# Ledger of designs, part 99: designed miniproteins, single chains, continued (5)

Each design is a single chain, and the fold is of that chain. pLDDT is the mean over its residues in the fold that is shown.

## One batch from the design tools (miniprotein)

Design m19426
Fold by ESMFold2-Fast:
Structure m19426 (fold): chain A 83 residues (1-83)
Amino acid sequence: MMEELNVLDETARRMAALLREHGLSDEIADLLTKIISALQNDDVEKAIDIVREFAKKHGREDLGERLIELIRETYKRLEELKK
């Protein structure tokens, strides 16, 4: 439980850093809240869809791919912690 929260916190910080570097600081709170909520509900596909729509809306599909990789890495780590 505490380790799951640490993994999610680390992922949120890494994603926030990427968004800040690309001038999307105003979008961080809303985007991360939606992604973390989806991951906490064991819905990795929803988290990926949220990122894909965000990237398409902002014309930043390259950034979207990097965020999706972080989500996939995070989900794999969370699954390993469940057992």
Scores: mean pLDDT 80

Design m19427
Fold by ESMFold2-Fast:
Structure m19427 (fold): chain A 98 residues (1-98)
Amino acid sequence: MAAERKKKLKEELIEEIKKILEKYGFKDVAKRIADALRRADASVSFLQDILNILKSKSPEDGVKAIVDKMVKAGVLSAPQAVEMMDLIEKEMEKKKKS
C-alpha cells in the first residue's frame, strides 16, 4: 500500500512540474525534465524540492535552478543540461515574438 501511494504521488508531482513548465512556455524542456525524473526514479522529497524551486523563483531562474539541481543529483548528464539550457533560451525567445 505505501509503495503504490508513493508511485502515484511521484507521478502526480512529475505531472505538476511538467504543467508548471508548460505554463511558463517551456514545453520541450518540460517533456525532457519529466522524462529524466521518471528514468532516474527521483524521490518524492527531490520532486517536492524541484516543485518548490519552480514556485519560489521567476520562471527563467526556476527552470535554470532545477536543471542545475538535477545535474548535481546525477539525474541529468552535463551534455543533457547544455541541450536543456539551449531549449530554455529558444523558448524564452518564442515568448518575446508571441
Scores: mean pLDDT 80

Design m19428
Fold by ESMFold2-Fast:
Structure m19428 (fold): chain A 88 residues (1-88)
Amino acid sequence: LAALLEALRAAARAVAERGLELMSQPNAPREERLRGAYLMGYGGLLNPELAAEMRALLERTTPPEALEAFDAGLEAARAALAEALAAL
């Protein structure tokens, strides 16, 4: 079980890092950047320290829509986890 949890945390971290890459790409369309913020939030559920750091960065460097996308991603991850647990 511990190995599975570590694998899930690593996968979630990779999703968050991919989101950060999308946010940082030059000439990325606004919709793609917002998708990046969403992925940062989604991957942040299992990495709370990274999630807090990323959210603080978005709060000071990006428009409020990016924070909304981040919070939506985090909430979607919470809902997905709750649904998966309920299905067990």
Scores: mean pLDDT 79

Design m19429
Fold by ESMFold2-Fast:
Structure m19429 (fold): chain A 80 residues (1-80)
Amino acid sequence: SRDEIIAHAGLIFSGAIKENADRLEEILLKDPEVVATTLKMIGITREDLPDLLKLVLRPIKDEKHKETVKRFFKAVEPYL
């Protein structure tokens, strides 16, 4: 289902953020168009972004990391 696709995408993205916390800005903001292409391939649409963002932000405690993730989602949005 769509909810399952969003949930799986959120889990994968949250895992990548956790494993790469020291390099978040470098990794996430390097090429938002490439990440948008990957999200499209797994079935994520522009309309799914708010729900995906909420899931990804839930386990993040660091405010700087939250802001980096929010900026990244804003950068990705035009390419979906």
Scores: mean pLDDT 76

Design m19430
Fold by ESMFold2-Fast:
Structure m19430 (fold): chain A 86 residues (1-86)
Amino acid sequence: SEGAINLTEVAADAVLRKAMEGSLEEAIRLAKQAAKTIGNAAGLSEEDVKRLEELFIEMARAAYEHGRDEGEKLKEKAVNELKKIL
């Protein structure tokens, strides 16, 4: 649904911001919470929620280690994967 995609964009941006602030542990915590919130809103299986969580954590780590541009590429990957599930 459009609502789940929009929620994913907002959540991904919040995770990227925390990672770029140097708060990797908080970014990972937010990534886990965001995946559960999106999963509930979109009616995703527990397996799909875990996959989305892994994508968001990968995004946070990439942004933290390699900068915002690399994190934003993984944000696009997460949104595209969600579009395939919906």
Scores: mean pLDDT 82

Design m19431
Fold by ESMFold2-Fast:
Structure m19431 (fold): chain A 88 residues (1-88)
Amino acid sequence: EEEEKEIEEHRKNLEAAGLDAVQARWDKRNALAKEYYDYYFNKEKLTVAEIKRKAREAFLAGNWEEALKYLNAYDYATGKELSEKARA
């Protein structure tokens, strides 16, 4: 409820402020991806390979919501690794 209220408030503020829709979508997507990343890596202690496998398994089972959570975590982890490697 509080989380939904915060998301709704953010949505209203972005619309009222005339912010770029692309920026609004990116910020929301990035926040969710980070949340799933923290959950799977910090709480579940999953590896990138395990998350990718679980995402595929959920997708094949028709569990789209579950698959998207794993894919968001995977994308965030992979992006972080690629950014770190590119700077090295």
Scores: mean pLDDT 65

Design m19432
Fold by ESMFold2-Fast:
Structure m19432 (fold): chain A 104 residues (1-104)
Amino acid sequence: SVLARLRTLVGQAVIHVAMLQDAVKNNDNDKAKEYALTVITILQEAARLIKEHFPQLAEDVKKLEEKIRETEQLIKDNSSGEDILKAVQKALDELNKVVLKAEA
């Protein structure tokens, strides 16, 4: 089901956010950017699936896409790993909210 696919994407994002946290703690900026970009790709795929299968959640997806864009901008600006991590966590929180609404 689409909901099972979305839950798998959430799980993959959670794993990569944990890897991002470790990279930030170790001051490994290259790995932090790599893991953040991986999370962005996962979040973009989740947003695409939600837009296709749950058009009633368009406003919630718009908020998720806004947080994804904010994270991409921080990476482009060579922001600190800590700032990138905080933005990624906010984007993942928005995905979790949208997935909960899709399951209702």
Scores: mean pLDDT 90

Design m19433
Fold by ESMFold2-Fast:
Structure m19433 (fold): chain A 60 residues (1-60)
Amino acid sequence: PTVSITMVDGEMYKVTTSGNTTVVTRLVNPTAEQKAAGAASERAAEERRARLARFLAENP
């Protein structure tokens, strides 16, 4: 199965996809590794938002 960590509205979630099943679990006590993965995900989301904002500013 594919496992990913993501941040949504300040909360950390573990998303597990196995075949046709997707399970989303809120992480109450994330490990240091899960916290690092969540921070990386938030950083990527911020980069996407910055790129979109720049695109909209250049293409009004």
Scores: mean pLDDT 73

Design m19434
Fold by ESMFold2-Fast:
Structure m19434 (fold): chain A 67 residues (1-67)
Amino acid sequence: SEAERAVAEARRSREEYERLKAEIDQMEKPSSQLISQYVAAALRAIGHGIDAWLLDPELAREFLEGG
C-alpha cells in the first residue's frame, strides 16, 4: 500500500540520518557538506513520516513511534 511505502521510506531515511549523525559525533569539526547531507536525510524522514501518518495513522504509530 502507499502507506506501507511511506513508512518504509521514512524508516530508511531515519536510518540514514542516524548513521550520518553518528559519523558527525565522532568528528571535532564536521564539514558543512556532511552536515547538509544529514539535514537533507532528516527532512526526507520527516516528509515521509508525515505522509505515513496522513495515509494510515495506526500503521505509522506501530512502525514509526516504536512498539
Scores: mean pLDDT 81

Design m19435
Fold by ESMFold2-Fast:
Structure m19435 (fold): chain A 100 residues (1-100)
Amino acid sequence: MEEERRRREEEFRERLEREREETRKKMEEKKEVWEAVMLEATGGVYEISGAVYYLIGKRYLEKGDEEKAKEYFELGEKYRELGREYEEKGRELLEEAKRK
């Protein structure tokens, strides 16, 4: 009974160490690709945020709150611009990684 528990704990530790080493190696070997992917992902999050703010703005406009609608539309545009900047930066990094 104790041998089976020790074997499971050992297997769990080995799997955890292996996953940590694999993650570290993937980050080191593909640092440029990983950075590009993270920038694109960040850009995507900003684009989604921009779309959400635009929808909130529409809802305030329907309620007759033009001031809040305008604020949310401006936030939506700002976040969409940020999303594009991050996507462009990610694309540039990916192109540089391909040329090396």
Scores: mean pLDDT 80

Design m19436
Fold by ESMFold2-Fast:
Structure m19436 (fold): chain A 73 residues (1-73)
Amino acid sequence: KADELADKGRELFDQGEEAEKAGDYKKAAELYEQSSRYYREAAELAKDDPMRKASYDAASERSRLLAEEAKKK
């Protein structure tokens, strides 16, 4: 279900933040990209709930932007 995919997205996001704090920017970028994909899939499954979909879409975009920033380091 959408919430389970969002939970995985959040877990991967947290791991990405931990990798970034450790200075492993390559690993952080990979984890943030995976987080973004899980949140996007959660948003697709939540298409009948516009507010929940918007929340997951925003989380997906945030993770993608952080992955792009990590790749620059």
Scores: mean pLDDT 85

Design m19437
Fold by ESMFold2-Fast:
Structure m19437 (fold): chain A 81 residues (1-81)
Amino acid sequence: SEALEVLEELRRLLEENRDASIEELLAKLQEFARRHPTAPAAHAALWIAEEGLRLGLSAEEVVEAILRYLDHVRAQLLAEE
């Protein structure tokens, strides 16, 4: 499934950027969303990061929030297939 492949690529990007600055994380998520314009998970991850920054969350907290979201979406996709 293309959706599962996008989720795995996004998870890998987040794991590789756990120690990155919030600015670097946002830039990478913006580029990921641009490369996957039709993938809801890419845009949701960017939105979670932007809201996390607005609320004063750390980059680590933002990464964890997005990873939890991706786990939920992946579980739903696997239950439907």
Scores: mean pLDDT 82

Design m19438
Fold by ESMFold2-Fast:
Structure m19438 (fold): chain A 77 residues (1-77)
Amino acid sequence: MEEALQRAEELAEELQPELEEWKKEAEEAYKNKDEKKIKELKLKLGEQQIRLAEIVNSEEARAQAEKIKELIAELKK
């Protein structure tokens, strides 16, 4: 239990600042219409969604997965 909880907390903390950076990168790539950058960001976000799915019953991980899902949807606009 302690190991799983610590892993979930570490991933959530790691993803928090990374998610904000990706959001900024997505905004800039969208403004510049940089298709290559947008594609690379989508791949990175997809990888993080898979990582979050590996954490059992973490509310924090689910919240991060939803934010990543929204960012991916925004990149399609």
Scores: mean pLDDT 65

Design m19439
Fold by ESMFold2-Fast:
Structure m19439 (fold): chain A 78 residues (1-78)
Amino acid sequence: SKEEEERLEKIEKQILNQLKILREQAKARGDEKLLKILDENEKKVKAYLEQARKTKDYMHILKAYMIVADAQLLLLKS
């Protein structure tokens, strides 16, 4: 439905914005290795968000969130 598509778009924007913030934090720290990991994670997140949009299966959104959460934990441990 149109409402569901709008919800998915909002979630997608939130997830991608969180990755952008993490990337800016990694860049500020000069962590080139973490930046490379974040670049690969962005590709995986975008793939899961595309599958969520195509299938309407929220499990793909959960997988995208898990990648972002794992990246955030890596930054906190550094």
Scores: mean pLDDT 84

Design m19440
Fold by ESMFold2-Fast:
Order: sequence, then structure tokens, then C-alpha cells
Structure m19440 (fold): chain A 100 residues (1-100)
Amino acid sequence: MPAYGVVVVRVAPERVEEVARQTERLAREAARAVGGEAGTSVLGTTVVVTIVAPDEERARRAAEETAERASRLPGVTDVQTAVAPDGTEFAELLRRLLES
């Protein structure tokens, strides 16, 4: 059963568009390396990355790689990651990260 990685990137307002574009590229690269897929969403000054991978270990590797590389982008102020073994836990983790 596929597992889910989440990366929440907080960004300076003037850099959101560029950071979102770069983070999407980084997430797609990291996800493809583990046989998974990635998508991004922008919520105000927050870029949310969702990674779907074949298992939890691969989801974790892709999320951590994405977070590490995204944290080096100009204008990034905070990066948080989480991994969920299924879609239900993923929804709860995403809610908690966005509320923090």
C-alpha cells in the first residue's frame, strides 16, 4: 500500500512563486528517485508538498531529500516533514502541520 510524505515550506511573501516552482521541481526529482510521485499546493505563504511512494521508507527518503534541498532556497524561513503509512493518517498529519 502506498505511503505519503508531507513537506511544509514556509516562505517570505515576495519569494512564494519562485520557491513554489523550485520546490515542485525538487519534490518531483526526489519522488521519481524512489519510484513515487509528488504534487505541490500553495496556501498563502506556505508551500505544501505531497509525495506518494510505494512504501513508508521511500516516502520518508523523498520527503527528507525535498526538505533538505528546499531549506537552502532563498526566502525559505521554515521546513517541516512528516510521513504517513496511509491516506487517513496523511490527512491528520497535514492538518496538524498547517495548524502549527
Scores: mean pLDDT 84

Design m19441
Fold by ESMFold2-Fast:
Structure m19441 (fold): chain A 75 residues (1-75)
Amino acid sequence: SAAGQAIGRAVREAAGPSGRVTGEQAAEAALRAGKDGALSEEQARGAVETVLARFGDREVSSSLAGAAAVIGAGA
């Protein structure tokens, strides 16, 4: 989906060359995608809640965080 692609891109950009993000960084990336109009308010909320609940301050791969955010968004 377009929303899923936008989340995945935003999370990868947040990770940069390390390829790693915390749940908090992934949540910020999802919020930015929502502000840019790529996500509905409900999708952005679901993505944020899911990555914070699953990862919090824990560092994970951008692909894992992105996938969790997409699932949380229902995208």
Scores: mean pLDDT 84

Design m19442
Fold by ESMFold2-Fast:
Structure m19442 (fold): chain A 98 residues (1-98)
Amino acid sequence: DKMIERMIESLTEEDEKAIIEAVRAGDESSIDMAAMVALKYAREGDGKKAAEVTEAIIEVERASPAPDPERIALLEKAREAAEAGDFEEAARLLASLP
């Protein structure tokens, strides 16, 4: 998706920090942007940052009034792949979120 690629390319370090802080504070509206940040970190080979952002998204998704178990399962697999250093699998899973 060209829109997702353009959004990832336009992210500054300050944008990334603000998005991560918003998701960690429980802002559901920042989940999609945080998934793009996690995808960017996975593509760059930063498994620790990718896993940390993905875990923050999982916590917000689980706290939702209507959590999506398939979406949560994909996020958990992406976090595990990032932690294991399987950056290609982590990026694939993050890009496939519904």
Scores: mean pLDDT 81

Design m19443
Fold by ESMFold2-Fast:
Structure m19443 (fold): chain A 107 residues (1-107)
Amino acid sequence: MEEAILEIEINLGLLGIELGIAKLVDPSQTDLLSQVIDRVQQLLEHLRRGDWRGAAESLRQLAELIRTNDLPESVKRLLRNIAEAVLKHSTDPEVLEAAREVLEEVG
């Protein structure tokens, strides 16, 4: 799980760069990207605490944001990396199912 946390932290940093770029070139995306970042931060804090229910909920909220919004392919790629990190390192069935929902929505 510590390896999953590190991989998520790296991809969260890259999402922060995507938000910075959006502020300069497409400000209409900033609210959406901020919501994505907030859900990834919530996921990270739940994983750090061993709160698997909270982690699964954060992943489902990410899946909903992806399903209901047209995210840039670069952002979808980062979210795929996050979901794959969770799938590789988690053993909780609810967390694994929620991570699969994120992967289904990113393609």
Scores: mean pLDDT 88

Design m19444
Fold by ESMFold2-Fast:
Order: C-alpha cells, then sequence, then structure tokens
Structure m19444 (fold): chain A 95 residues (1-95)
C-alpha cells in the first residue's frame, strides 16, 4: 500500500539523519556515515535481525574510531533500531 511505502521512506530518512548526527558527533564524514546507515535501513526492511546487526556493527565501528562519543553513538543506534522496529510494525499493519 502507499502507506507502507511511506513508512519505508521514513525509515531511510530517519537512518540518513541519524547517520549524519553520528558522523558529525564523531568527526567522521557525515555523507558516508548517513549513506551506510540508510543502507542498513534497507536491510532492516528485508530482515529485521540482519538490519539490527548491521546498525549495531556501524555503531561499534564509529565508537571504535571515536571512543569519547561511544555512549552518544550507542544511544543513537538503540533509538534508531527502536524506531525501525516501530516503522516495520506500522508498515505491516497497513498492508
Amino acid sequence: SSVRMQYYSQMHQTAYNNGSQMGSSSGLNQDQVSGQFSGSASAFIIDQDKGQQMMNQIGNDISNQSPSQSSTIQSIIQQTIDDMNQYIDQAQQSG
């Protein structure tokens, strides 16, 4: 349905924006982090477990490069995973 497609679009936008925030906070390339994190939203749409694993892996990689920001990065990752699960639930109910 069109509503389901709107949730999938929102998932990508949320991941892109949160990736930009993580990149900015960590002094990394914002576009690169946003692109990678938006890509993990695509994985989340197909397979929630793999999507969550990819998001956690991205968070760990960023945290290793910026250990002082680790708590901030992990909070953004967890919030994003929670939001992605909510979007999937809403998309499935809209079918």
Scores: mean pLDDT 85

Design m19445
Fold by ESMFold2-Fast:
Structure m19445 (fold): chain A 74 residues (1-74)
Amino acid sequence: SDALGDALVAAVPGLRAASQLPGVLDVELEVLSDDRVRLVVTTVHGTGSRDLPASSLTPENVLRTAQELREQLE
């Protein structure tokens, strides 16, 4: 849907910032449905993921969630 597309575009600055975190090798969003996405963070210590409502895909929420996943993998 257009709303999902807009949410994915809004996530891009947060994904870019998350990819610059120390030890982060990759950051991806997986579309699960029109209202749900999965944030996947791969670090030197492993891979972690968290499901998010599409409506929560602000740059700030994406970066915060990626930081939490990175810390959980250490």
Scores: mean pLDDT 85

Design m19446
Fold by ESMFold2-Fast:
Structure m19446 (fold): chain A 78 residues (1-78)
Amino acid sequence: SLTGLNMARQLGIGRVAAILREYLPELSFDEALQLGREAMFDPEKGIARVEALSPEAGEAVRREVERTNRLIDYLKST
């Protein structure tokens, strides 16, 4: 369902924001959420921006975006 897909994406954004705050504790929650949205909606540009700040954070964010996209693809197939 469209509602389920939107919920999965929003949860993914929240998880990416949490990861960003672990690696980059100087980021505010709002800044981390903004970067999380960018990484989910435009992964190429969003992940590159995170990698520029911290290569380790970029790698962690890439894995979480990939995990969320696999879940979204699974939900679309069922």
Scores: mean pLDDT 85

Design m19447
Fold by ESMFold2-Fast:
Structure m19447 (fold): chain A 82 residues (1-82)
Amino acid sequence: MKEREKERAELLEKIDEYLEKGELSEGVARALKSLIERSPLTKEEIEKFIEEVVEASKKKDVPRVVGLFLRMIGEILDRELA
């Protein structure tokens, strides 16, 4: 079923839009894309995560950006290793 591939493509395009707006750094955008490409999570879960990272990135809140990534990695690992 190609629906998941389409969802991933839409999420990757959304990240590129935020990068073009200057709301994400290139490094954060690259990290988000890598996580999405390997993530077993739903589109809705990933969209919420992207929005939280964008908000923190716009505020230059580096500790929150790092914390959001660590939380998401933990959720992915729990889902894959549970």
Scores: mean pLDDT 77

Design m19448
Fold by ESMFold2-Fast:
Structure m19448 (fold): chain A 59 residues (1-59)
Amino acid sequence: MKELIKAEIERNGGKVPATSEEEAKQIKELAKKLGIDVEVIVTDNPAGRELLEKLKEIL
């Protein structure tokens, strides 16, 4: 599962959208715990929420 999430992030150029600063912080913290490098961009795009849910399921 960790490898699948890493591949998904890499496919998007390492960029993950977040709808808020709090959501961005959660994505960065969970990705760091899994050893995945991410660049989080705060926008109105909810796609980062799905990634956040996947990260929570693994931990």
Scores: mean pLDDT 72

Design m19449
Fold by ESMFold2-Fast:
Structure m19449 (fold): chain A 79 residues (1-79)
Amino acid sequence: MSAEEILEEGNKAFEKGDYEEAIENYKTVILAYPENEELVSKAYLGLAKIYEIQNKLEEAVKVLEEGKKKFPKNLELLT
């Protein structure tokens, strides 16, 4: 499965409200395909959004900070 396919599966799980599956797919993109800035950035944003929905604001901020450290030109913090 390509990085694009894994991200798409994560997005589909998110749409269904299957946050556990979505989190696993987003983490797989980040860990297995770290060089793909566009897809990894989208995966970090997806994780942050799920954590916000779950009222896990500390985890949401942490994953956005991690994304920003890896790709400082591509990710913004909301704080």
Scores: mean pLDDT 79

Design m19450
Fold by ESMFold2-Fast:
Structure m19450 (fold): chain A 110 residues (1-110)
Amino acid sequence: DDARRRAEEGLQEVERLVQEAKELADQAEQSTDAQTAQQLYQQAGEKLRQAAEIGAETLQYAAGHLTPEQVEEVRERLDRLLDEGREYYERAHQAYQQITQQNQLQKQLA
């Protein structure tokens, strides 16, 4: 079914972007340099934004071409992927905040 293949291609693109975002977020979380951490988590956020846009387009396509049960499967898969990406992004953001706070404390003690 061509419609199923196109929906699956959209889901694969979302998964790819979420995976790239997760890798960038992990690098940001492990970074000890505030500027590097900020750049990496911002790039992760941009990848998640792109994933959400493609996901919305994929779901809209599915709603017009697939059965209601198949549309629900696509929605559930998109929700899971985007939730996972957001969790990684939130951890990276928290790590960046900790680095920034530590740098402020060091300046006050110096």
Scores: mean pLDDT 86

Design m19451
Fold by ESMFold2-Fast:
Structure m19451 (fold): chain A 70 residues (1-70)
Amino acid sequence: LEELEQQVREAMEALRRAIEAGDEAAARKATEELVSYATQALVAAGMSPEAARQMAEREVAEFVREAREA
């Protein structure tokens, strides 16, 4: 769980940097990785895979919106 949390944080940092740099390919890859790690962490915490994926996708979309507004 802690390892997944660290991977989520690293993916968030990579995504923020890619957005700031205007690197769409890097942003797409970092978004996919972040959703994957966040989904795995939520499933490990007891959520169903379907609910975990929907929550991860929503949280990542919100993170992207906030990063672009900064």
Scores: mean pLDDT 80

Design m19452
Fold by ESMFold2-Fast:
Structure m19452 (fold): chain A 88 residues (1-88)
Amino acid sequence: MTPHTDRMRKAYETKDIELFKELLEEEVEAIEKKLKENNDEEVKQNILDALPQLRKDVEELEKIFGDKEFAELELEKLDRIEKIVEEA
């Protein structure tokens, strides 16, 4: 399988909004599942390290495509993830 990072890069380069949304949604969902299934400090740190880039990706999606509703929903999910990690 093509790595998720390579798929995300291709979506960004081709401005494929549907693929970009799908990949971003998959990444956020994967992080939420990891948090639910694993209480490991390394997993929590990896999630915290990934959040700034995911926020930038959501902001760039809004900037390029203008889908404010999708961007707001994904940013709210990221804020919720950060709070869970910080409180745990």
Scores: mean pLDDT 71

Design m19453
Fold by ESMFold2-Fast:
Structure m19453 (fold): chain A 81 residues (1-81)
Amino acid sequence: MSMKPLSKEEQPLLDYVVKKSRELVRSRPGIRGFLEEKLKTPEFQKDLEILTRKLIEEGIKTVEELKKRPDLDARLMKVLD
């Protein structure tokens, strides 16, 4: 595997961030194929891990708290850009 896995307590947060990134890509039909390939890159996976760690540093401890973040979609779009 090309990327080190997060800790057991961090893994559900990363899984949710990955799910949301894929949903945002699917909402953009004109560039979907290009962005879906980008989602598979080790560089993008590292960026999602970094974003997840930053959210944990900001006080996010559960997927429920992550779902309440109104800026999550905007932060994911910056990673995709």
Scores: mean pLDDT 73

Design m19454
Fold by ESMFold2-Fast:
Structure m19454 (fold): chain A 94 residues (1-94)
Amino acid sequence: SLEEKYKLVVELLSRLLELRDKYRAGELTPEEYREGVLEIAREMLERKEFLSEETVELAEEIVNKELTLEELLQKVSRLMSALFSEASELKNKL
């Protein structure tokens, strides 16, 4: 349903924002941040039927490519922007 899609997108975005904030606060090492992001990206791929094509493509790049930390941070920033846009669109349809 549209409500279930919205809930999923908001939950995924919230989890990425929490990882970002913990990393910025020095509570996570670069490797712990990477592991957390990979876990969320893998869950996105398991739920890809409920996500936009842009979100799925970014998650696939995060999981399948050997990214530097800087590249990972840039991809995650784009992923969060895509999820925020998708959440906003879904909310307007609810």
Scores: mean pLDDT 88

Design m19455
Fold by ESMFold2-Fast:
Structure m19455 (fold): chain A 74 residues (1-74)
Amino acid sequence: MQDQYDQLRQQLEDQGLASLPLSPQQAVDWAQQWSQQLKQMSDQAKKQGDTKLAQQAQDESDRSLQVAQEIQQS
């Protein structure tokens, strides 16, 4: 959970947004967006035969979705 937040913050820092306050709603939105992108990457990797990348992308997608659900339940 915390690692997923840290990963999202690293990506936001690359975009120049790391200094902005992250509301629960914004965190959910970003986590859902990342989950969708990671699922697409996983499917593409499977088609290319890259099982390692496919598994990593799927695991990251699942973690991102879990973070979004945890925030929504809070």
Scores: mean pLDDT 69

Design m19456
Fold by ESMFold2-Fast:
Structure m19456 (fold): chain A 70 residues (1-70)
Amino acid sequence: MDELLTKEDLRELVEKLKEAPTLEERLELVSEILGSTEALEAYKKLSEEKKEQLIKKIDESIEKIEKALK
């Protein structure tokens, strides 16, 4: 989806992402929001090194969004 998310939508997304115990579950939530499973399928094809880098970037992005919402 190419829609702008509201602060409330972003807050709910951040909370769901923080509650998701695995990166795969977090990517499933992102896939539902984007209306595409492309992110989840791409994750499954990543090397372990790239998976670790992605986890770090996602955590940093969640922190930035959470800080912006407060």
Scores: mean pLDDT 68

Design m19457
Fold by ESMFold2-Fast:
Structure m19457 (fold): chain A 78 residues (1-78)
Amino acid sequence: MKPLTENELKGYKEIFPEEDPKTLDEFYDIAKRYLKERQEKEGKPTSSGKPADQLTPEEAYIEVGAEFARKRAEEAKA
C-alpha cells in the first residue's frame, strides 16, 4: 500500500473524521463505500453519473471532496 503524505492524511481525516485512513488505498475504499451508501440512501448519483465502484481514485477523491465542501459551505452560510 502507498502511504499517505502528511497533507493528504490531514485532508482525508477532515473529510472522514470518524475514519482514520492511513493509506491512499484505505481512503479510496472508504470513499467508494461512502458514495455507494449515499447513492443507496439518498439516490444521489456521482457528478459523472458513474457507479461509485467504477470511479478512479482521483474521481472518488474529487466527489467526496466536493460533498465535504458543499456541507461546509451550508454550515458556514449563516
Scores: mean pLDDT 69

Design m19458
Fold by ESMFold2-Fast:
Structure m19458 (fold): chain A 97 residues (1-97)
Amino acid sequence: DNELLNRGWDLLVQGKFEEAIATLSQADESNAAARFERGLAYYNLGKYEEAEAEFQRALEIAGEDDVLTLLNLSIALKKLGKEEEAEEYEKKLRELL
């Protein structure tokens, strides 16, 4: 439901990251957009392991050509010091652009 995603996004823009996660967690587990937005919220909270997990799940659902998810997953991996994994996703991103 677009209304749930819109509410989650509004909370993200306001910096209410914990509330955004709680709201977006009401979405079905197969909703890639909700997982992507939760990943952004976790990243902004400095919870990079949780951000990585959400972005990976979003990518599995949306497909390996989701440019925004690939970009944000790569950034989260770099924050975790997972440079080799980040480089693999950066190569995929460069091939899509």
Scores: mean pLDDT 86

Design m19459
Fold by ESMFold2-Fast:
Structure m19459 (fold): chain A 65 residues (1-65)
Amino acid sequence: MQAAIDALQAHAEKLKAEGKLESVEVHNNTVYATLKESDPATQQEARRELAAAGMETGVGVQTYD
């Protein structure tokens, strides 16, 4: 479980470093990500990447605007 959370958090932090996310938090084994204000295509891409990573790891993901 921790390895899966670490993997998803690392992916989210990468997206944050790329300027696609405003914040990343981990709470109750769930990753919470806030999208950075950007064009709709970039936001949609970030949402899809996080959803895919969540599915691959089995870790819950909550994405906010």
Scores: mean pLDDT 77

